# Designed miniproteins, single chains, continued (5): the designs that were tried, part 93

Each design is a single chain, and the fold is of that chain. pLDDT is the mean over its residues in the fold that is shown.

## One batch from the design tools (miniprotein)

Design m19230
Fold by ESMFold2-Fast:
Structure m19230 (fold): chain A 75 residues (1-75)
Amino acid sequence: SNSAVAPPLSPDTSEEFKLFAGALESRLLEAGIDTFLSEEELREYYKRVKELEEAKDSEGLRKLDEEVIERARRA
């Protein structure tokens, strides 16, 4: 039961971003990575993903995903 008050995602957070953040958290936990990105890091990652998707930069998306997983593993 998660009735956490802070630091929850900002009230202006889209449902898409909430699902994105939850999916990433679940993937990290499933991979045995017991580390969570801050809201600031999650928002930056989400923003970069959207920018790369709009640019249709599949290589950039792959590199960004590898960076995020590696950062989480090093923590």
Scores: mean pLDDT 69

Design m19231
Fold by ESMFold2-Fast:
Structure m19231 (fold): chain A 87 residues (1-87)
Amino acid sequence: GSDSITKIYVNGKLEDEIIVKPGESKEKKLKVKKGDEVEVISEDEFGSSKVKLKIKEDGEVIIKSKNFEDKTITTVKHGKDIKMSSS
């Protein structure tokens, strides 16, 4: 397996990157405001995936990335809204 890279964009600006080694899981919390657009792009050697979420209320978004060696699964949570993607 290869490392996966998850990039977090808020309103088109790169705010953070998560590098996850094969077999690992990492989590990031980000403060957001109502009306923000959060885009999370995960890439590994097998492909890429994208999650896009428009923020409904001020608070935090939780991004979790798991590298299963053959794929990367990214989960983005804000309040009751949960989106998931696989590369």
Scores: mean pLDDT 82

Design m19232
Fold by ESMFold2-Fast:
Structure m19232 (fold): chain A 89 residues (1-89)
Amino acid sequence: MSKEKLEEVRKKIEEGEPTIVIDADLLEEKELVELNVEALKKGINLINVFEDDKENFSEEQARKMAEILLKKGIIDEEAAEKLIEILLK
Protein backbone atom coordinates (compact mmCIF):
# COMPACT_ATOMS: atom_id res chain seq x y z
CA MET A 1 0.00 0.00 0.00
CA SER A 2 1.19 3.53 -0.71
CA LYS A 3 2.02 5.72 2.33
CA GLU A 4 -0.92 8.00 1.43
CA LYS A 5 -3.45 5.11 1.44
CA LEU A 6 -2.14 3.80 4.78
CA GLU A 7 -2.41 7.31 6.29
CA GLU A 8 -5.99 7.64 4.90
CA VAL A 9 -7.04 4.41 6.68
CA ARG A 10 -5.39 5.50 9.96
CA LYS A 11 -7.16 8.88 9.75
CA LYS A 12 -10.54 7.14 9.29
CA ILE A 13 -9.83 4.96 12.35
CA GLU A 14 -8.89 8.06 14.41
CA GLU A 15 -12.08 9.87 13.26
CA GLY A 16 -14.18 6.86 14.36
CA GLU A 17 -15.50 5.89 10.92
CA PRO A 18 -17.91 2.99 11.70
CA THR A 19 -16.87 0.86 8.69
CA ILE A 20 -13.64 0.96 6.66
CA VAL A 21 -12.84 -1.21 3.62
CA ILE A 22 -9.17 -1.87 2.76
CA ASP A 23 -7.19 -3.72 0.10
CA ALA A 24 -5.37 -6.08 2.48
CA ASP A 25 -2.91 -7.46 -0.11
CA LEU A 26 -1.32 -3.99 -0.49
CA LEU A 27 -0.31 -3.91 3.21
CA GLU A 28 2.60 -5.61 4.96
CA GLU A 29 1.53 -8.23 7.54
CA LYS A 30 2.67 -6.02 10.45
CA GLU A 31 0.71 -2.98 9.18
CA LEU A 32 -2.39 -5.11 8.53
CA VAL A 33 -2.29 -6.55 12.08
CA GLU A 34 -1.74 -3.09 13.65
CA LEU A 35 -4.69 -1.56 11.73
CA ASN A 36 -7.02 -4.44 12.65
CA VAL A 37 -6.05 -4.22 16.36
CA GLU A 38 -6.62 -0.43 16.41
CA ALA A 39 -10.00 -0.83 14.65
CA LEU A 40 -11.06 -3.60 17.05
CA LYS A 41 -10.16 -1.47 20.11
CA LYS A 42 -12.35 1.37 18.74
CA GLY A 43 -15.24 -0.93 17.73
CA ILE A 44 -14.73 -0.17 14.03
CA ASN A 45 -15.68 -2.69 11.32
CA LEU A 46 -12.49 -3.10 9.26
CA ILE A 47 -13.30 -5.16 6.15
CA ASN A 48 -10.13 -6.74 4.73
CA VAL A 49 -10.31 -7.59 1.01
CA PHE A 50 -7.68 -10.07 -0.23
CA GLU A 51 -6.64 -10.92 -3.82
CA ASP A 52 -8.43 -14.30 -3.55
CA ASP A 53 -11.68 -12.41 -2.86
CA LYS A 54 -11.23 -10.35 -6.05
CA GLU A 55 -10.70 -13.47 -8.22
CA ASN A 56 -13.91 -15.06 -6.87
CA PHE A 57 -16.22 -12.12 -7.70
CA SER A 58 -17.67 -10.93 -10.99
CA GLU A 59 -18.68 -7.24 -11.24
CA GLU A 60 -22.35 -8.25 -10.77
CA GLN A 61 -21.53 -10.34 -7.66
CA ALA A 62 -19.37 -7.58 -6.13
CA ARG A 63 -22.14 -4.99 -6.60
CA LYS A 64 -24.79 -7.38 -5.23
CA MET A 65 -22.72 -8.15 -2.13
CA ALA A 66 -22.17 -4.43 -1.44
CA GLU A 67 -25.94 -3.82 -1.91
CA ILE A 68 -26.82 -6.60 0.58
CA LEU A 69 -24.32 -5.32 3.19
CA LEU A 70 -25.61 -1.74 2.75
CA LYS A 71 -29.28 -2.83 3.11
CA LYS A 72 -28.40 -4.82 6.27
CA GLY A 73 -26.70 -1.73 7.76
CA ILE A 74 -23.34 -3.51 8.05
CA ILE A 75 -21.63 -0.87 5.85
CA ASP A 76 -22.46 2.68 4.76
CA GLU A 77 -22.59 4.01 1.17
CA GLU A 78 -18.93 5.15 1.22
CA ALA A 79 -17.75 1.71 2.39
CA ALA A 80 -20.00 0.02 -0.22
CA GLU A 81 -18.46 2.10 -3.04
CA LYS A 82 -14.94 1.36 -1.74
CA LEU A 83 -15.68 -2.39 -1.54
CA ILE A 84 -16.85 -2.44 -5.18
CA GLU A 85 -13.78 -0.40 -6.27
CA ILE A 86 -11.36 -2.82 -4.55
CA LEU A 87 -13.11 -6.01 -5.75
CA LEU A 88 -13.21 -4.84 -9.41
CA LYS A 89 -9.45 -4.10 -9.54
Scores: mean pLDDT 71

Design m19233
Fold by ESMFold2-Fast:
Structure m19233 (fold): chain A 70 residues (1-70)
Amino acid sequence: LSEEELELAYKAVKAFQLGDEEEALKLGQELGRMLGREVKDVEEAENLLAELVARSEKMLEAALKAQSEI
């Protein structure tokens, strides 16, 4: 993942944790567009983020950073 993709993922995870589903969907759609993936709803955005965390140590680090700021 690029640094831009990691930054979008970090912001999306933080939005989910804050309960801002509208912002989380928007950020998830932007990230999906960069990765060639269609994101139609909040559940698909959450699933994309979970998949990236499972596949990438850098994504896990970004998600943990988002959690520590809440």
Scores: mean pLDDT 77

Design m19234
Fold by ESMFold2-Fast:
Structure m19234 (fold): chain A 100 residues (1-100)
Amino acid sequence: SVWEKIEEAVKKLKEEFPELKEEIDEAYEALKNKDFEKLKELVKKLLESGDEEKIRLAQAFVEMARLIAREDPSVSEEQKKEVEKLAEEVQKKLQELKAK
């Protein structure tokens, strides 16, 4: 089940980022509701922080969204495009951090 994988990922993220549990819970709620616009807002905020840990957390949120988009047939083509665009933005930010 995709949701069993997501639940396990959320648990691991809370162990890795104990100070970011509220952000993790907010992202998990957005994912459960398939609110990819809310997820995009959360990811963008994390990317704009310039903090490597927050950017890595944003990457994890996007990878969970991509898994849901692939395995859940109720996700629209427009939502799938938004998730892939968000993944591209995260990858660009990670590359910028490694280049400095």
Scores: mean pLDDT 84

Design m19235
Fold by ESMFold2-Fast:
Structure m19235 (fold): chain A 58 residues (1-58)
Amino acid sequence: SDDTFQQLQQINDDTTDQIREIERESTRNGIPREDINSRIDSIGDQSNTQMQQIVQSS
């Protein structure tokens, strides 16, 4: 349904914004790249889980 597509797009947009913010903050504060990547991966995994649940519920 169009509603499902909109929900998936919203999650994708929110995830992208979170990743950009983490990259900016972490780079400013000199956080190691490996730690940044680990956090980005965790956010991506959470996003994928939410998207899968929405698709399965539809």
Scores: mean pLDDT 82

Design m19236
Fold by ESMFold2-Fast:
Structure m19236 (fold): chain A 70 residues (1-70)
Amino acid sequence: SKEDELLEEILNLLEDVTKKLIEAKASDEAKKEAIENMKEFVEEVEKTLSEEQRKELRKKLEEVIEKIKA
């Protein structure tokens, strides 16, 4: 569905941003700002998604935050 395509794009966006932050050796300040922005973005997007899609999005957010913090 169109919603499934949007979810896939969002999941890929979170992974791409995470990869770029790690490869660029981003500062602790930049990492904190990125995590905050990702949380806010996901919170807004969740309002338009089904319960199952929200679960998948939240799982991906947790995974990328752990990668950034490592």
Scores: mean pLDDT 83

Design m19237
Fold by ESMFold2-Fast:
Structure m19237 (fold): chain A 100 residues (1-100)
Amino acid sequence: TPSEEEKLKALKNAKIKSLEIINERKDELSEEEYQKVIEIVTEGFEVALEAIKKGESLKEAFKRAEEMVQEKIKELNLSEKSKEVIEEILKVLKEEFEKL
């Protein structure tokens, strides 16, 4: 099992990768859509960070973040483009964390 330090490093790298995906797809999003995607993804990482600090695994932290992000997508009625960007991020991160 990874140490807390190793989990926090993995989470930091995952956040950087997520922001790179958003930036690469920025031209597909309106300014409002871009801000909403950044806010939801950032909130997801805050949920994951708190789970890691409480001693949860990367897999458990990801599951908590994914559940919160999916609820926010429904609550805020995000556009299809915004949903596609977030779903790409979730897919990439799930694959990365399953390797750890």
Scores: mean pLDDT 85

Design m19238
Fold by ESMFold2-Fast:
Structure m19238 (fold): chain A 73 residues (1-73)
Amino acid sequence: REEAIEEVLRGLRELVEQLLAKIKADPRVSEAEKAEAEAFVKAQWEPAVEAIRASDPEKVLADLEALRARQAA
């Protein structure tokens, strides 16, 4: 179970880093908006980790895979 939680956290961190990279590369997004996005992600990370640890990690993994597939399309 702990391994599944670690996989979820690793996948979530990767998705967040990819999303932030896209936001930073988007010329339509202002520097202030980029900074707000980074601050928002940082503030939400700790609550998200707690929620994942309290949830069913296998279900969260499936939801993350579905989200990643939609993002790749």
Scores: mean pLDDT 72

Design m19239
Fold by ESMFold2-Fast:
Structure m19239 (fold): chain A 74 residues (1-74)
Amino acid sequence: DDERRKKALELVEQGLDAYEAGNFEEARKLFEEAAELLEDPSIRNTVLTVQAGLLSGDLSAERAREIILKAIEA
């Protein structure tokens, strides 16, 4: 569903903004909400994996944005 992907992308952008503002709890909630909108298990898994890496410090915010945007927009 194209509309669900667009809404998931908006939630991901909000999550990345929250992360950059230092609101890590809000970022986690927004990423999880985005993943719930995605019916494709591979894209959903990518969003959740990037969320985990971002919040654990294994990924930069810039790299996380690149990976998630590419996955959702594909």
Scores: mean pLDDT 77

Design m19240
Fold by ESMFold2-Fast:
Structure m19240 (fold): chain A 75 residues (1-75)
Amino acid sequence: AAYEHLLTAIALEKAGQDVAAAQAHLDAALAAGDWEAIRRALEEVGREEGDVEAARNGAEVIIAHAAGEVPPQKA
């Protein structure tokens, strides 16, 4: 019934607000260049979304960018 859709929409609205707050923390951490804060904020986003793999993938990209990653080369 449409009622189940409405309940889901309300839950998604609340979850969306929590995810938006977590994403704002991540953006602030990136602006500050704080690697530890970036990792923590990404884990927060993952917990709110319930998608740890997506959060880990995002952390890998952001941490690599912040650290100025160079692909490993044969010595």
Scores: mean pLDDT 58

Design m19241
Fold by ESMFold2-Fast:
Structure m19241 (fold): chain A 76 residues (1-76)
Amino acid sequence: SAAVEAAYRVAATASPEEAAAFTIELMDRLAAEGRVDLLIPVAAATARGLREAGYSEEEIAAALARVDAHLRRYVE
């Protein structure tokens, strides 16, 4: 999907902090549109993009802490 691809591309080219902020905003938009099915895929795409950019697992985990917390508001 376009949303999943956007999350991946931003994460592959931006800082971890910018990628996390982008993904959180994207999640809010997707949830508002009823596309809760895409929330986990965009979080996964963000992690994949950060790994491709060469960030460590520790840096990825730190960046995604906010994404994961935000995601948990929508999934049960």
Scores: mean pLDDT 84

Design m19242
Fold by ESMFold2-Fast:
Structure m19242 (fold): chain A 74 residues (1-74)
Amino acid sequence: LSTEEQKAIVKAANEALSFVEKNKDKLTDEELYKKAREIAEEVLRKYAPHLSDERIKQIAEAIAKSVLDVYKMS
């Protein structure tokens, strides 16, 4: 990954994490995952627009899952 791509991923992860932290007790796990993924996709499209849609979706799904795992380990 390029430095720019890594920075975009970190930004996407931080935005998704912030959303999950704020909404953990208000939304279902399914809703949290869906919104975290959508947020990560939007951030990646904005800050790493050279990535393919397929790659953006793959990274966003990984981010959403890892963020939820922080709060729902096991």
Scores: mean pLDDT 80

Design m19243
Fold by ESMFold2-Fast:
Structure m19243 (fold): chain A 79 residues (1-79)
Amino acid sequence: AKLTVTLKAKTAEAAKQMGAELQRYGESLGDATVTVTGTTVTATLVKPNLSASQAAAWLLEAIALTIELGEGITSVEFE
């Protein structure tokens, strides 16, 4: 399965911090790839047997980071 989340940070430094935290947590669950461009963070979590609870946990981390450092989640795509 593949989960991609796109977030908007309040600053470029906040975007780098959000990206680093999402990559760190994502790597504990599966294969995580994060791209940061200005204030936009695009994070993808890939795992063949990604459980709903693992996907939810990573999305909750994205939401928590958005509350602290961001403006919002702009998209979520799940396959």
Scores: mean pLDDT 82

Design m19244
Fold by ESMFold2-Fast:
Structure m19244 (fold): chain A 88 residues (1-88)
Amino acid sequence: TEGNRTMLLNEHDTLRSQANKAISELEKLGKTEEIREAAKQSQKLVDEGDKLVKDGLENGGSTDMLKGVDKYREAYQLAKDALEQAKK
């Protein structure tokens, strides 16, 4: 259980960092309203992930922490897709 939580926290940190970097790149581009909106939606997913990680730590459950990982992955993928669209 403890080792599993540590692994999930490390994955959260890595994915959260990746998502935040992609969001920052979208914000720097600022080319269209669609890109700005994608950055906002990705940030919302990061915020939801942060809440799930906190809830998981407080209730001692790995399920909420795992859902937090999924939220960070969704945030990163959304931002990455928007960055690819911006390159065309």
Scores: mean pLDDT 78

Design m19245
Fold by ESMFold2-Fast:
Structure m19245 (fold): chain A 71 residues (1-71)
Amino acid sequence: LSDLEKKAILSFYDTDNSGTVTEDEFLEKLMTEFGLSEEEAKELFKEADKNGDGVITEDELLELLDKLKEK
């Protein structure tokens, strides 16, 4: 992904520009944009949430999206 694409993706998920994506924000976007079930979206969030604190960093989000692109 280009730098501009990364910035656009981060802005799309992180509407508050806080530098993190909450579980609620992540699930809502995956369910509405990709048609995933709540259970599937939660599994992906847990995969990205390396710290288990209920938020993911923008870097973790980009890693997850890049992994999904390969499938």
Scores: mean pLDDT 70

Design m19246
Fold by ESMFold2-Fast:
Parts: structure tokens; sequence; C-alpha cells
Structure m19246 (fold): chain A 89 residues (1-89)
């Protein structure tokens, strides 16, 4: 259930950020793409789950500072989340 909640939050955030970049008119296309990506995620891959948690936390923190910063935050924080994950191993 914790993993289901993380995947739900990741989906919601991914849709929000993509809508900020591409616009509301692409909502159906964006939601379909994100839903497909979530559906194909392997929840038994503990390394990918840990990386998802770190990325989600970093992106949520960035979005909390304002939706206008979302694009810059995504580009900056994905490498940071990857470095953070590597340091835990």
Amino acid sequence: SELEEILRRARELAVELALAVFGEERREEIEALVDRMVATFDPSDEAKVARLRLTLRALEDAVARGPEAGNEAVAALLPEAEREYARLE
C-alpha cells in the first residue's frame, strides 16, 4: 500500500509537471502516457523504488515552491536525486 501511494503521487506529479510544460490541451495524451508508464513499472525492483522515492520527494519539494519553477526544478533535481540514491548504496 505504501508503494501504491508512492506510484499514485508520482503519477499525479508527472501529469502536473507535464501539463505545466505542454499545456492543458494535451491532458488526455499526457495522462494516457503517464498511466502506461506507471502500469509497466516493476514494483519488485527495490533499487528503482528507492530511486523513485528520492526523485518524488525532490520534485514535490520543488513544486511546493511554485508551479512556474517546475520545469527548471525537474531538469536540475533528476541528477541530484540520482546522486542522492548512489550515496545510499
Scores: mean pLDDT 64

Design m19247
Fold by ESMFold2-Fast:
Structure m19247 (fold): chain A 97 residues (1-97)
Amino acid sequence: IPPVDPTLAALFAEGKLVFLPVKAPVGSRVYINGKLFGTVVASGEGVPPADSPFDIGPGPYSAVLLSKPLEPGKEYSFEILDGKGKVIASGSFTVPK
């Protein structure tokens, strides 16, 4: 569940957005280390923009707005559940420094 206070906009601007290499429906729940940490806010497929600050290769992606900051340089496990409670994807990712 995303925060509902005005801090959310500041956290978003501070890079509280994570990209995962899977295409999940908007509104899907994202669990990090077994805890609900975020929600999918955008998803798609495409070639990454030449000047993208995101380390996204071409292909499926989901943009996840995190409810809590993750530590840079650490590896985390993730699970994405769709609106029906089915696991769409699971794996691990490293938060960029």
Scores: mean pLDDT 65

Design m19248
Fold by ESMFold2-Fast:
Structure m19248 (fold): chain A 90 residues (1-90)
Amino acid sequence: SAADEARFRRLRELLVQSAKSMEEAASTLPEELRSFYILGMLTGLANEVRRRAEALGLPQALIDELLARIRKAQEEVKKDPNVNVAEIMG
C-alpha cells in the first residue's frame, strides 16, 4: 500500500543515514578496527530496524527486504573495507 511504501521509504532513508554516520565515525580508525566497528554497528542497526518495522506493522516481505540490505552490507564490508555501505543500503 502507499502507507506501507512511505514507512518502508523512511526506514530505507534511516539505513542510508546510519551508514554515512558509521563510515564518518570509522574514518579515523585503523582499517581492521574500522571493519569491526562497521560490522558491529550494522548488527545493532538490524535489531533497531526490525523493532521499528514490526512496531509500524510493515508487511514481512518489506521487513525482510530492509534486513537483506543490511546483510548484503555486512557481507560486502567483510570482502572490502572500502565499500560504499550507504549505496548498498539505499
Scores: mean pLDDT 87

Design m19249
Fold by ESMFold2-Fast:
Structure m19249 (fold): chain A 119 residues (1-119)
Amino acid sequence: SMASNKRLKELLKKAIEDERKLLQVLEEFARTSDPQLLDEAIELAKKGLEFYRKVAEQASKEGDEEIRKVAEELARFYESVIEMLERAKKADPNTRAFLARLVAEAVRQKIKELEEKLK
């Protein structure tokens, strides 16, 4: 049972907090259009990708299939976020704002999915 696994719950709680931090930066970017916030969002996503890749590798070595799957899913999510935000950085201001809003919505949906997994 995922709900009884303390390590899985701790990973999910950390993932929710990491996603909330990313969302906060993206919402501030939507408010200010400050390109430095877009760079900050990309760096947060890169740190998340590195962290969850390492978690997935360690879980694989330990035979923890549930933690491995969650960490691999989070790593793939951060890869997609990085790709979209890098495209946004190179785009015109209107397309940039649109792509950043799509990423913010994807982050909101990921938070909801992670919160549901904690039940």
Scores: mean pLDDT 88

Design m19250
Fold by ESMFold2-Fast:
Structure m19250 (fold): chain A 62 residues (1-62)
Amino acid sequence: MPISQEEIDEAMALIILGVFKVELKNEGKEELIPLVEEAVRIAYEKGKLTVSDVEKIFEELL
């Protein structure tokens, strides 16, 4: 079966999230990483992590 659009979106979200965490470390904002992880846990509890969820986390913290 072809991979669902939701599975692709989750994979993209995880890649973007990884890049975002690296960027926070590079800018000396490692203290924000636990807040990002908390928001990710909440997103997973509601269903799946999406690119939109990661973008909202980015906007809320930066």
Scores: mean pLDDT 75

Design m19251
Fold by ESMFold2-Fast:
Structure m19251 (fold): chain A 85 residues (1-85)
Amino acid sequence: KAELEKEAEKLVKEAEEAYKAGNYREAARLYTRASSLYAKSGNSTAFTSSALNAVALGLEAGDDELIREVSDEISRSVRELEELK
């Protein structure tokens, strides 16, 4: 769905700005949200890229709660992506 991909692209840009500002927790959450929207749109490549960035930034932030939050959302997104075709 084009609208979902546009919203995801907006979130990726916001995540990149958060990362540049050193806000790793916020960047990880924004990449997680973007990955969820990419999964809903069926874009597996963009989902994978955003999900990997979310995990990497969660690890960099050293926040175990954030890492669990990211992992849980990615798991849900994988299921949604599988249901889309």
Scores: mean pLDDT 82

Design m19252
Fold by ESMFold2-Fast:
Structure m19252 (fold): chain A 86 residues (1-86)
Amino acid sequence: MEEKILEIAKEVSEAVRAFYAGDYDKAIEHAEKAKKIAETLREEAPEETERILAALDKLIAAIKAKDKAAVEEAVEEIRLALLELK
């Protein structure tokens, strides 16, 4: 589980980096990779996984809208949800 938490955090960080670089397609790709990893946690932590997936969906929507404030809010929601898995 901890390795997957770190991998999700890494992909989210790369999504944010790509977003601020103006590479929205790459930002979405990294966010979708984070979502795919998070989906593998459903059997171990179903409630926490649903929170992470909802926050990742908000991140993808924010990137598509090019909304910096919404991206920052979604990243904080993801960070808090990942902390609940530890």
Scores: mean pLDDT 84

Design m19253
Fold by ESMFold2-Fast:
Structure m19253 (fold): chain A 74 residues (1-74)
Amino acid sequence: SMEEMREIMREAGERVLRLLAEGAPPEEIAAVLREAADRIAELLGKDFGVPQELIDEGRAIVDAEIDAWVAELR
């Protein structure tokens, strides 16, 4: 549902801001982003009927961007 998606985004945002304030390593922030992306992907398939092929493609793009971001901040 849209309420579940909003809650996932809110929780992820709060967690990321907390980690940034604490000076956490990029890998820890990346883990939070990946967890949120996994939860959103599950909702897109379950609640919104998005084809798995599109979910997989979108997830691959997100993972590649997160990995690039972590590499740049090392």
Scores: mean pLDDT 83

Design m19254
Fold by ESMFold2-Fast:
Structure m19254 (fold): chain A 94 residues (1-94)
Amino acid sequence: SLREEYRQKVLEAVGHILRGIGLELDGDLEGAIKSYELAIKYLEEARRILDELIEEARRRGDEDAVKEYEEQRRELEEEIKKLKEKREELKKKL
């Protein structure tokens, strides 16, 4: 289901964030940057799946589901922004 695909993409992103943090603590800035780039990719894929979930909910007339998915989409956009800012900060340290 789209909901399971969404959860899987979010979990993949979380795994890459945790790896990036570990690499950053080890001083492997290049490795950390690559891990954060993968996390961003998976979160952007999750955002696309949310767009599909919103469309499906609208077709069903499920206004509550539409609202919940739109809130999740906004939260994903904020997380993507934070990771992109972190990536740029790390690049300046190279």
Scores: mean pLDDT 90

Design m19255
Fold by ESMFold2-Fast:
Formats: C-alpha cells, sequence, structure tokens
Structure m19255 (fold): chain A 64 residues (1-64)
C-alpha cells in the first residue's frame, strides 16, 4: 500500500507499506528512507522509526 503523507515540518512523501516495513520517498529531495511503523497517534497519524538515523517522526496520511 502506498500513501501520500505529510510530516509535522510540512514535508510531503510517498510511504509504501509492506507489513511493518516502510519505504518513504521524500517528494522535496527525492531521498529514499527505510523504516518501521512503531505506533499510531491516531487512525490518520502514524509514527515511523527510521533505520539509518534511529529517529522517529509523525506522519499524517493525506486522503486522496
Amino acid sequence: TTLLVESAGGRKGLLTIDGDKVTLVDLETGEVIEGEIVGFVSEDTLVVKFTESGGESEFKVVEK
């Protein structure tokens, strides 16, 4: 499943979900980042932990 998402900083990305693994493509930079879903703040907002940095970020799903 591929979702359009927006970070708290206003960055937009394409999030591809395969089980608990995610691949994020930053639409501003074109950077491809791998991570895992570690939780949900709400049904529309998920928390991703990035593999390389170990940092967590909240992403809001943009419904299209």
Scores: mean pLDDT 76

Design m19256
Fold by ESMFold2-Fast:
Structure m19256 (fold): chain A 74 residues (1-74)
Amino acid sequence: SDETKEKIIAILDEVIADPSASPADRTYAALLKHEIEKDRITREDLIKALETLLAITTDPKFRAALEEMLELAK
């Protein structure tokens, strides 16, 4: 839904704007935001991307953001 997309984009914008986020995390957040806004990423691929990022991150704040986005995407 548009509401779900808006919520995910808002979380991605927080990651992109977070000075404590790694350059890699910000780059992935920007890429995912672009694909969502262009309707180029499938829900399945978005879920896989979020789960992959969640598996490799140890930052509790970023992990919480990824889990929130994952629940919204499901």
Scores: mean pLDDT 81

Design m19257
Fold by ESMFold2-Fast:
Structure m19257 (fold): chain A 70 residues (1-70)
Amino acid sequence: GAKEDLAYYQSIGDKAGEAWALNGLGSVYRSQGQYDEALKAYQQALEIYQSLGDKLGEAESLFNLGNVYQ
């Protein structure tokens, strides 16, 4: 699941995988109506993608943040 993916990528130091897993976890929280948790996960993914210079990951995280309550 998304939490297991996050733990795995964190354990191997894969920052891109960590950000991807955080976006996935945010989507799970959003689908469950846990909007504060979704926002936090998407914000963490955004920060990692920004630190990596990953413009596509940054754009996807921003899109997810803009659509949390919709």
Scores: mean pLDDT 87

Design m19258
Fold by ESMFold2-Fast:
Structure m19258 (fold): chain A 75 residues (1-75)
Amino acid sequence: MEELRKKIYEALVKVLGPEGRDVARKAAETAALLIAQGRVDEAIQSVRDLVRKEFGDEAAEKAVESVRKVIEEYL
């Protein structure tokens, strides 16, 4: 589970840049916990909501796409 959190965090930082590190950390922690519980759709929605609030809709959709690729490739 820590490896998944790290991969999601790295993917989010790549999309958001260094200014998004705090949002990326919170989103990665929340998403990893929800995925561990089998709640993948809620994990994706949590990432979208957290990124959208600070960076807007376009950044949120890019973040969601990046996280979906991590889930598909590493789970």
Scores: mean pLDDT 83

Design m19259
Fold by ESMFold2-Fast:
Structure m19259 (fold): chain A 86 residues (1-86)
Amino acid sequence: STVTEVATETTTAATSSWTSTYSLGRAPVGWTGTLKGTATAGGSTANGATTTATVGPEPTVLTSTVNIDSAAGQTTTLTTTLTLTS
């Protein structure tokens, strides 16, 4: 089975990089989590690296760092996409 979660936040602070993070602590052990962060500002979209980990008995944290150039007062939309696969 596959589950996809998407979370979005916005900022108007000057931004050169953003790190998307997700904790896999509630997913079943043995499932694979895949995380990707994206950032959109002024009509431009930047993608972070795709990171993957297998869920263990302890919470696993996935991170994806996005480089985006945005000025103070410019709205930046930050999106985290997580896919969980059995």
Scores: mean pLDDT 77

Design m19260
Fold by ESMFold2-Fast:
Structure m19260 (fold): chain A 90 residues (1-90)
Amino acid sequence: MREEVIKELMEVAGTTESSAQSLIDLLGGEKALEYAKLGKEMVEEGKPPDKKAQELLKELLEKQYEYALKNAKSEEERKLIEEQYKKLLE
């Protein structure tokens, strides 16, 4: 269950495995899974995300960035988190 959510979060949000695990711990598996499923459904059905979905994504990215940095265990992990966040803002 959690492994599948981690994989979907990594694919949809372009985050690291460590960050995805931290998000599940922070948000709970239910909310993390719903977010991953919503993103996947929008992509597969070709449905463009509305403004509310875009705001949710931005808020999630900000929360994941802060949480992941706070829980980063190495300099390399911290740099990967910063790089992923920067890539998503481009």
Scores: mean pLDDT 65

Design m19261
Fold by ESMFold2-Fast:
Structure m19261 (fold): chain A 80 residues (1-80)
Amino acid sequence: MEEEIEKILSELTPEAQKRVKALADRMIAEARARGDVFPDPLLERIAVYYFIAELMQDKETAEKLRELLKKLGVPVEPFE
């Protein structure tokens, strides 16, 4: 949920928070430009944050986001 996302992001530095949010907004906009529309925009945003955390090699943040996705009924396969 939104509150849990905010708590996870608050553990990042203010600079990292701004970069992650900006990158997520861009990735979501690009997906929509391709005609790829997720039925649930909240799940789409959480999935994008998880992908960014994996790219940044932030294992702690990625694990928290993966558990959040599992709670919402979206099992995410680990990249490895």
Scores: mean pLDDT 69

Design m19262
Fold by ESMFold2-Fast:
Structure m19262 (fold): chain A 97 residues (1-97)
Amino acid sequence: VSDEEIDEAVADIVRAMANYLAKQGKYDEAAELYEWGADRLPENSPLRAELYIDAGNLYEKGGKKEKAREFYNRAAQALEGVDPELAEEIKKKAEKL
């Protein structure tokens, strides 16, 4: 099993568990789980950026705009070397929050 396959499995498990928590209204706990999963992925992993975006979205749903901005900015930084166009879109989303 490759590290890339392990990274995908981590992302899938985190999303499943976080979605369950979000459905229970536990947005903070769900966002923290996405953050935990993202922190275990390599810095240059596009999956890491995706999990930071998911965390930001859940903090926004939980009313924590400052934390949502923080995680959108972290996602944009992770995307700068991978997808610069998406990085700019996520930065603009954080600015409008």
Scores: mean pLDDT 81

Design m19263
Fold by ESMFold2-Fast:
Structure m19263 (fold): chain A 74 residues (1-74)
Amino acid sequence: MTEDAIRAVAVMMRIIAADEVVRLPTASQEEKEQAKKDLEEAIGELRRLEDRGVVTPEQAERYIKLAEETLKKI
């Protein structure tokens, strides 16, 4: 379960980092496209981790909602 716990934290941190990039007025189009890919991949990984019981439904919903809101800004 250690590897799954590390993956969960890493996915959550990737979502936060991508949101910070998208919120910067100076972010390049390339940085925004990378953030979009990272967010789409992170949503998929979080859903898998939720299905496996590594994250709670409440945790998954919060981070997926943040990722989806960030994607709307791109």
Scores: mean pLDDT 82

Design m19264
Fold by ESMFold2-Fast:
Structure m19264 (fold): chain A 55 residues (1-55)
Amino acid sequence: SMEEIINKMAEGFKKLASELSPRETELFRKWLVREAERLYGKEAAERLEKKMNEL
């Protein structure tokens, strides 16, 4: 499902963020949000961004 893919994208981002610089992390975050919007639309991109920004 879209939700499962978005969750996997957010998990992958969090794992890679631990290995990347802050600048690389920001570029990767922006790339993932853009790709989520391209593949699944704006709502999916917003959901992904929210999950990546959860403290």
Scores: mean pLDDT 81

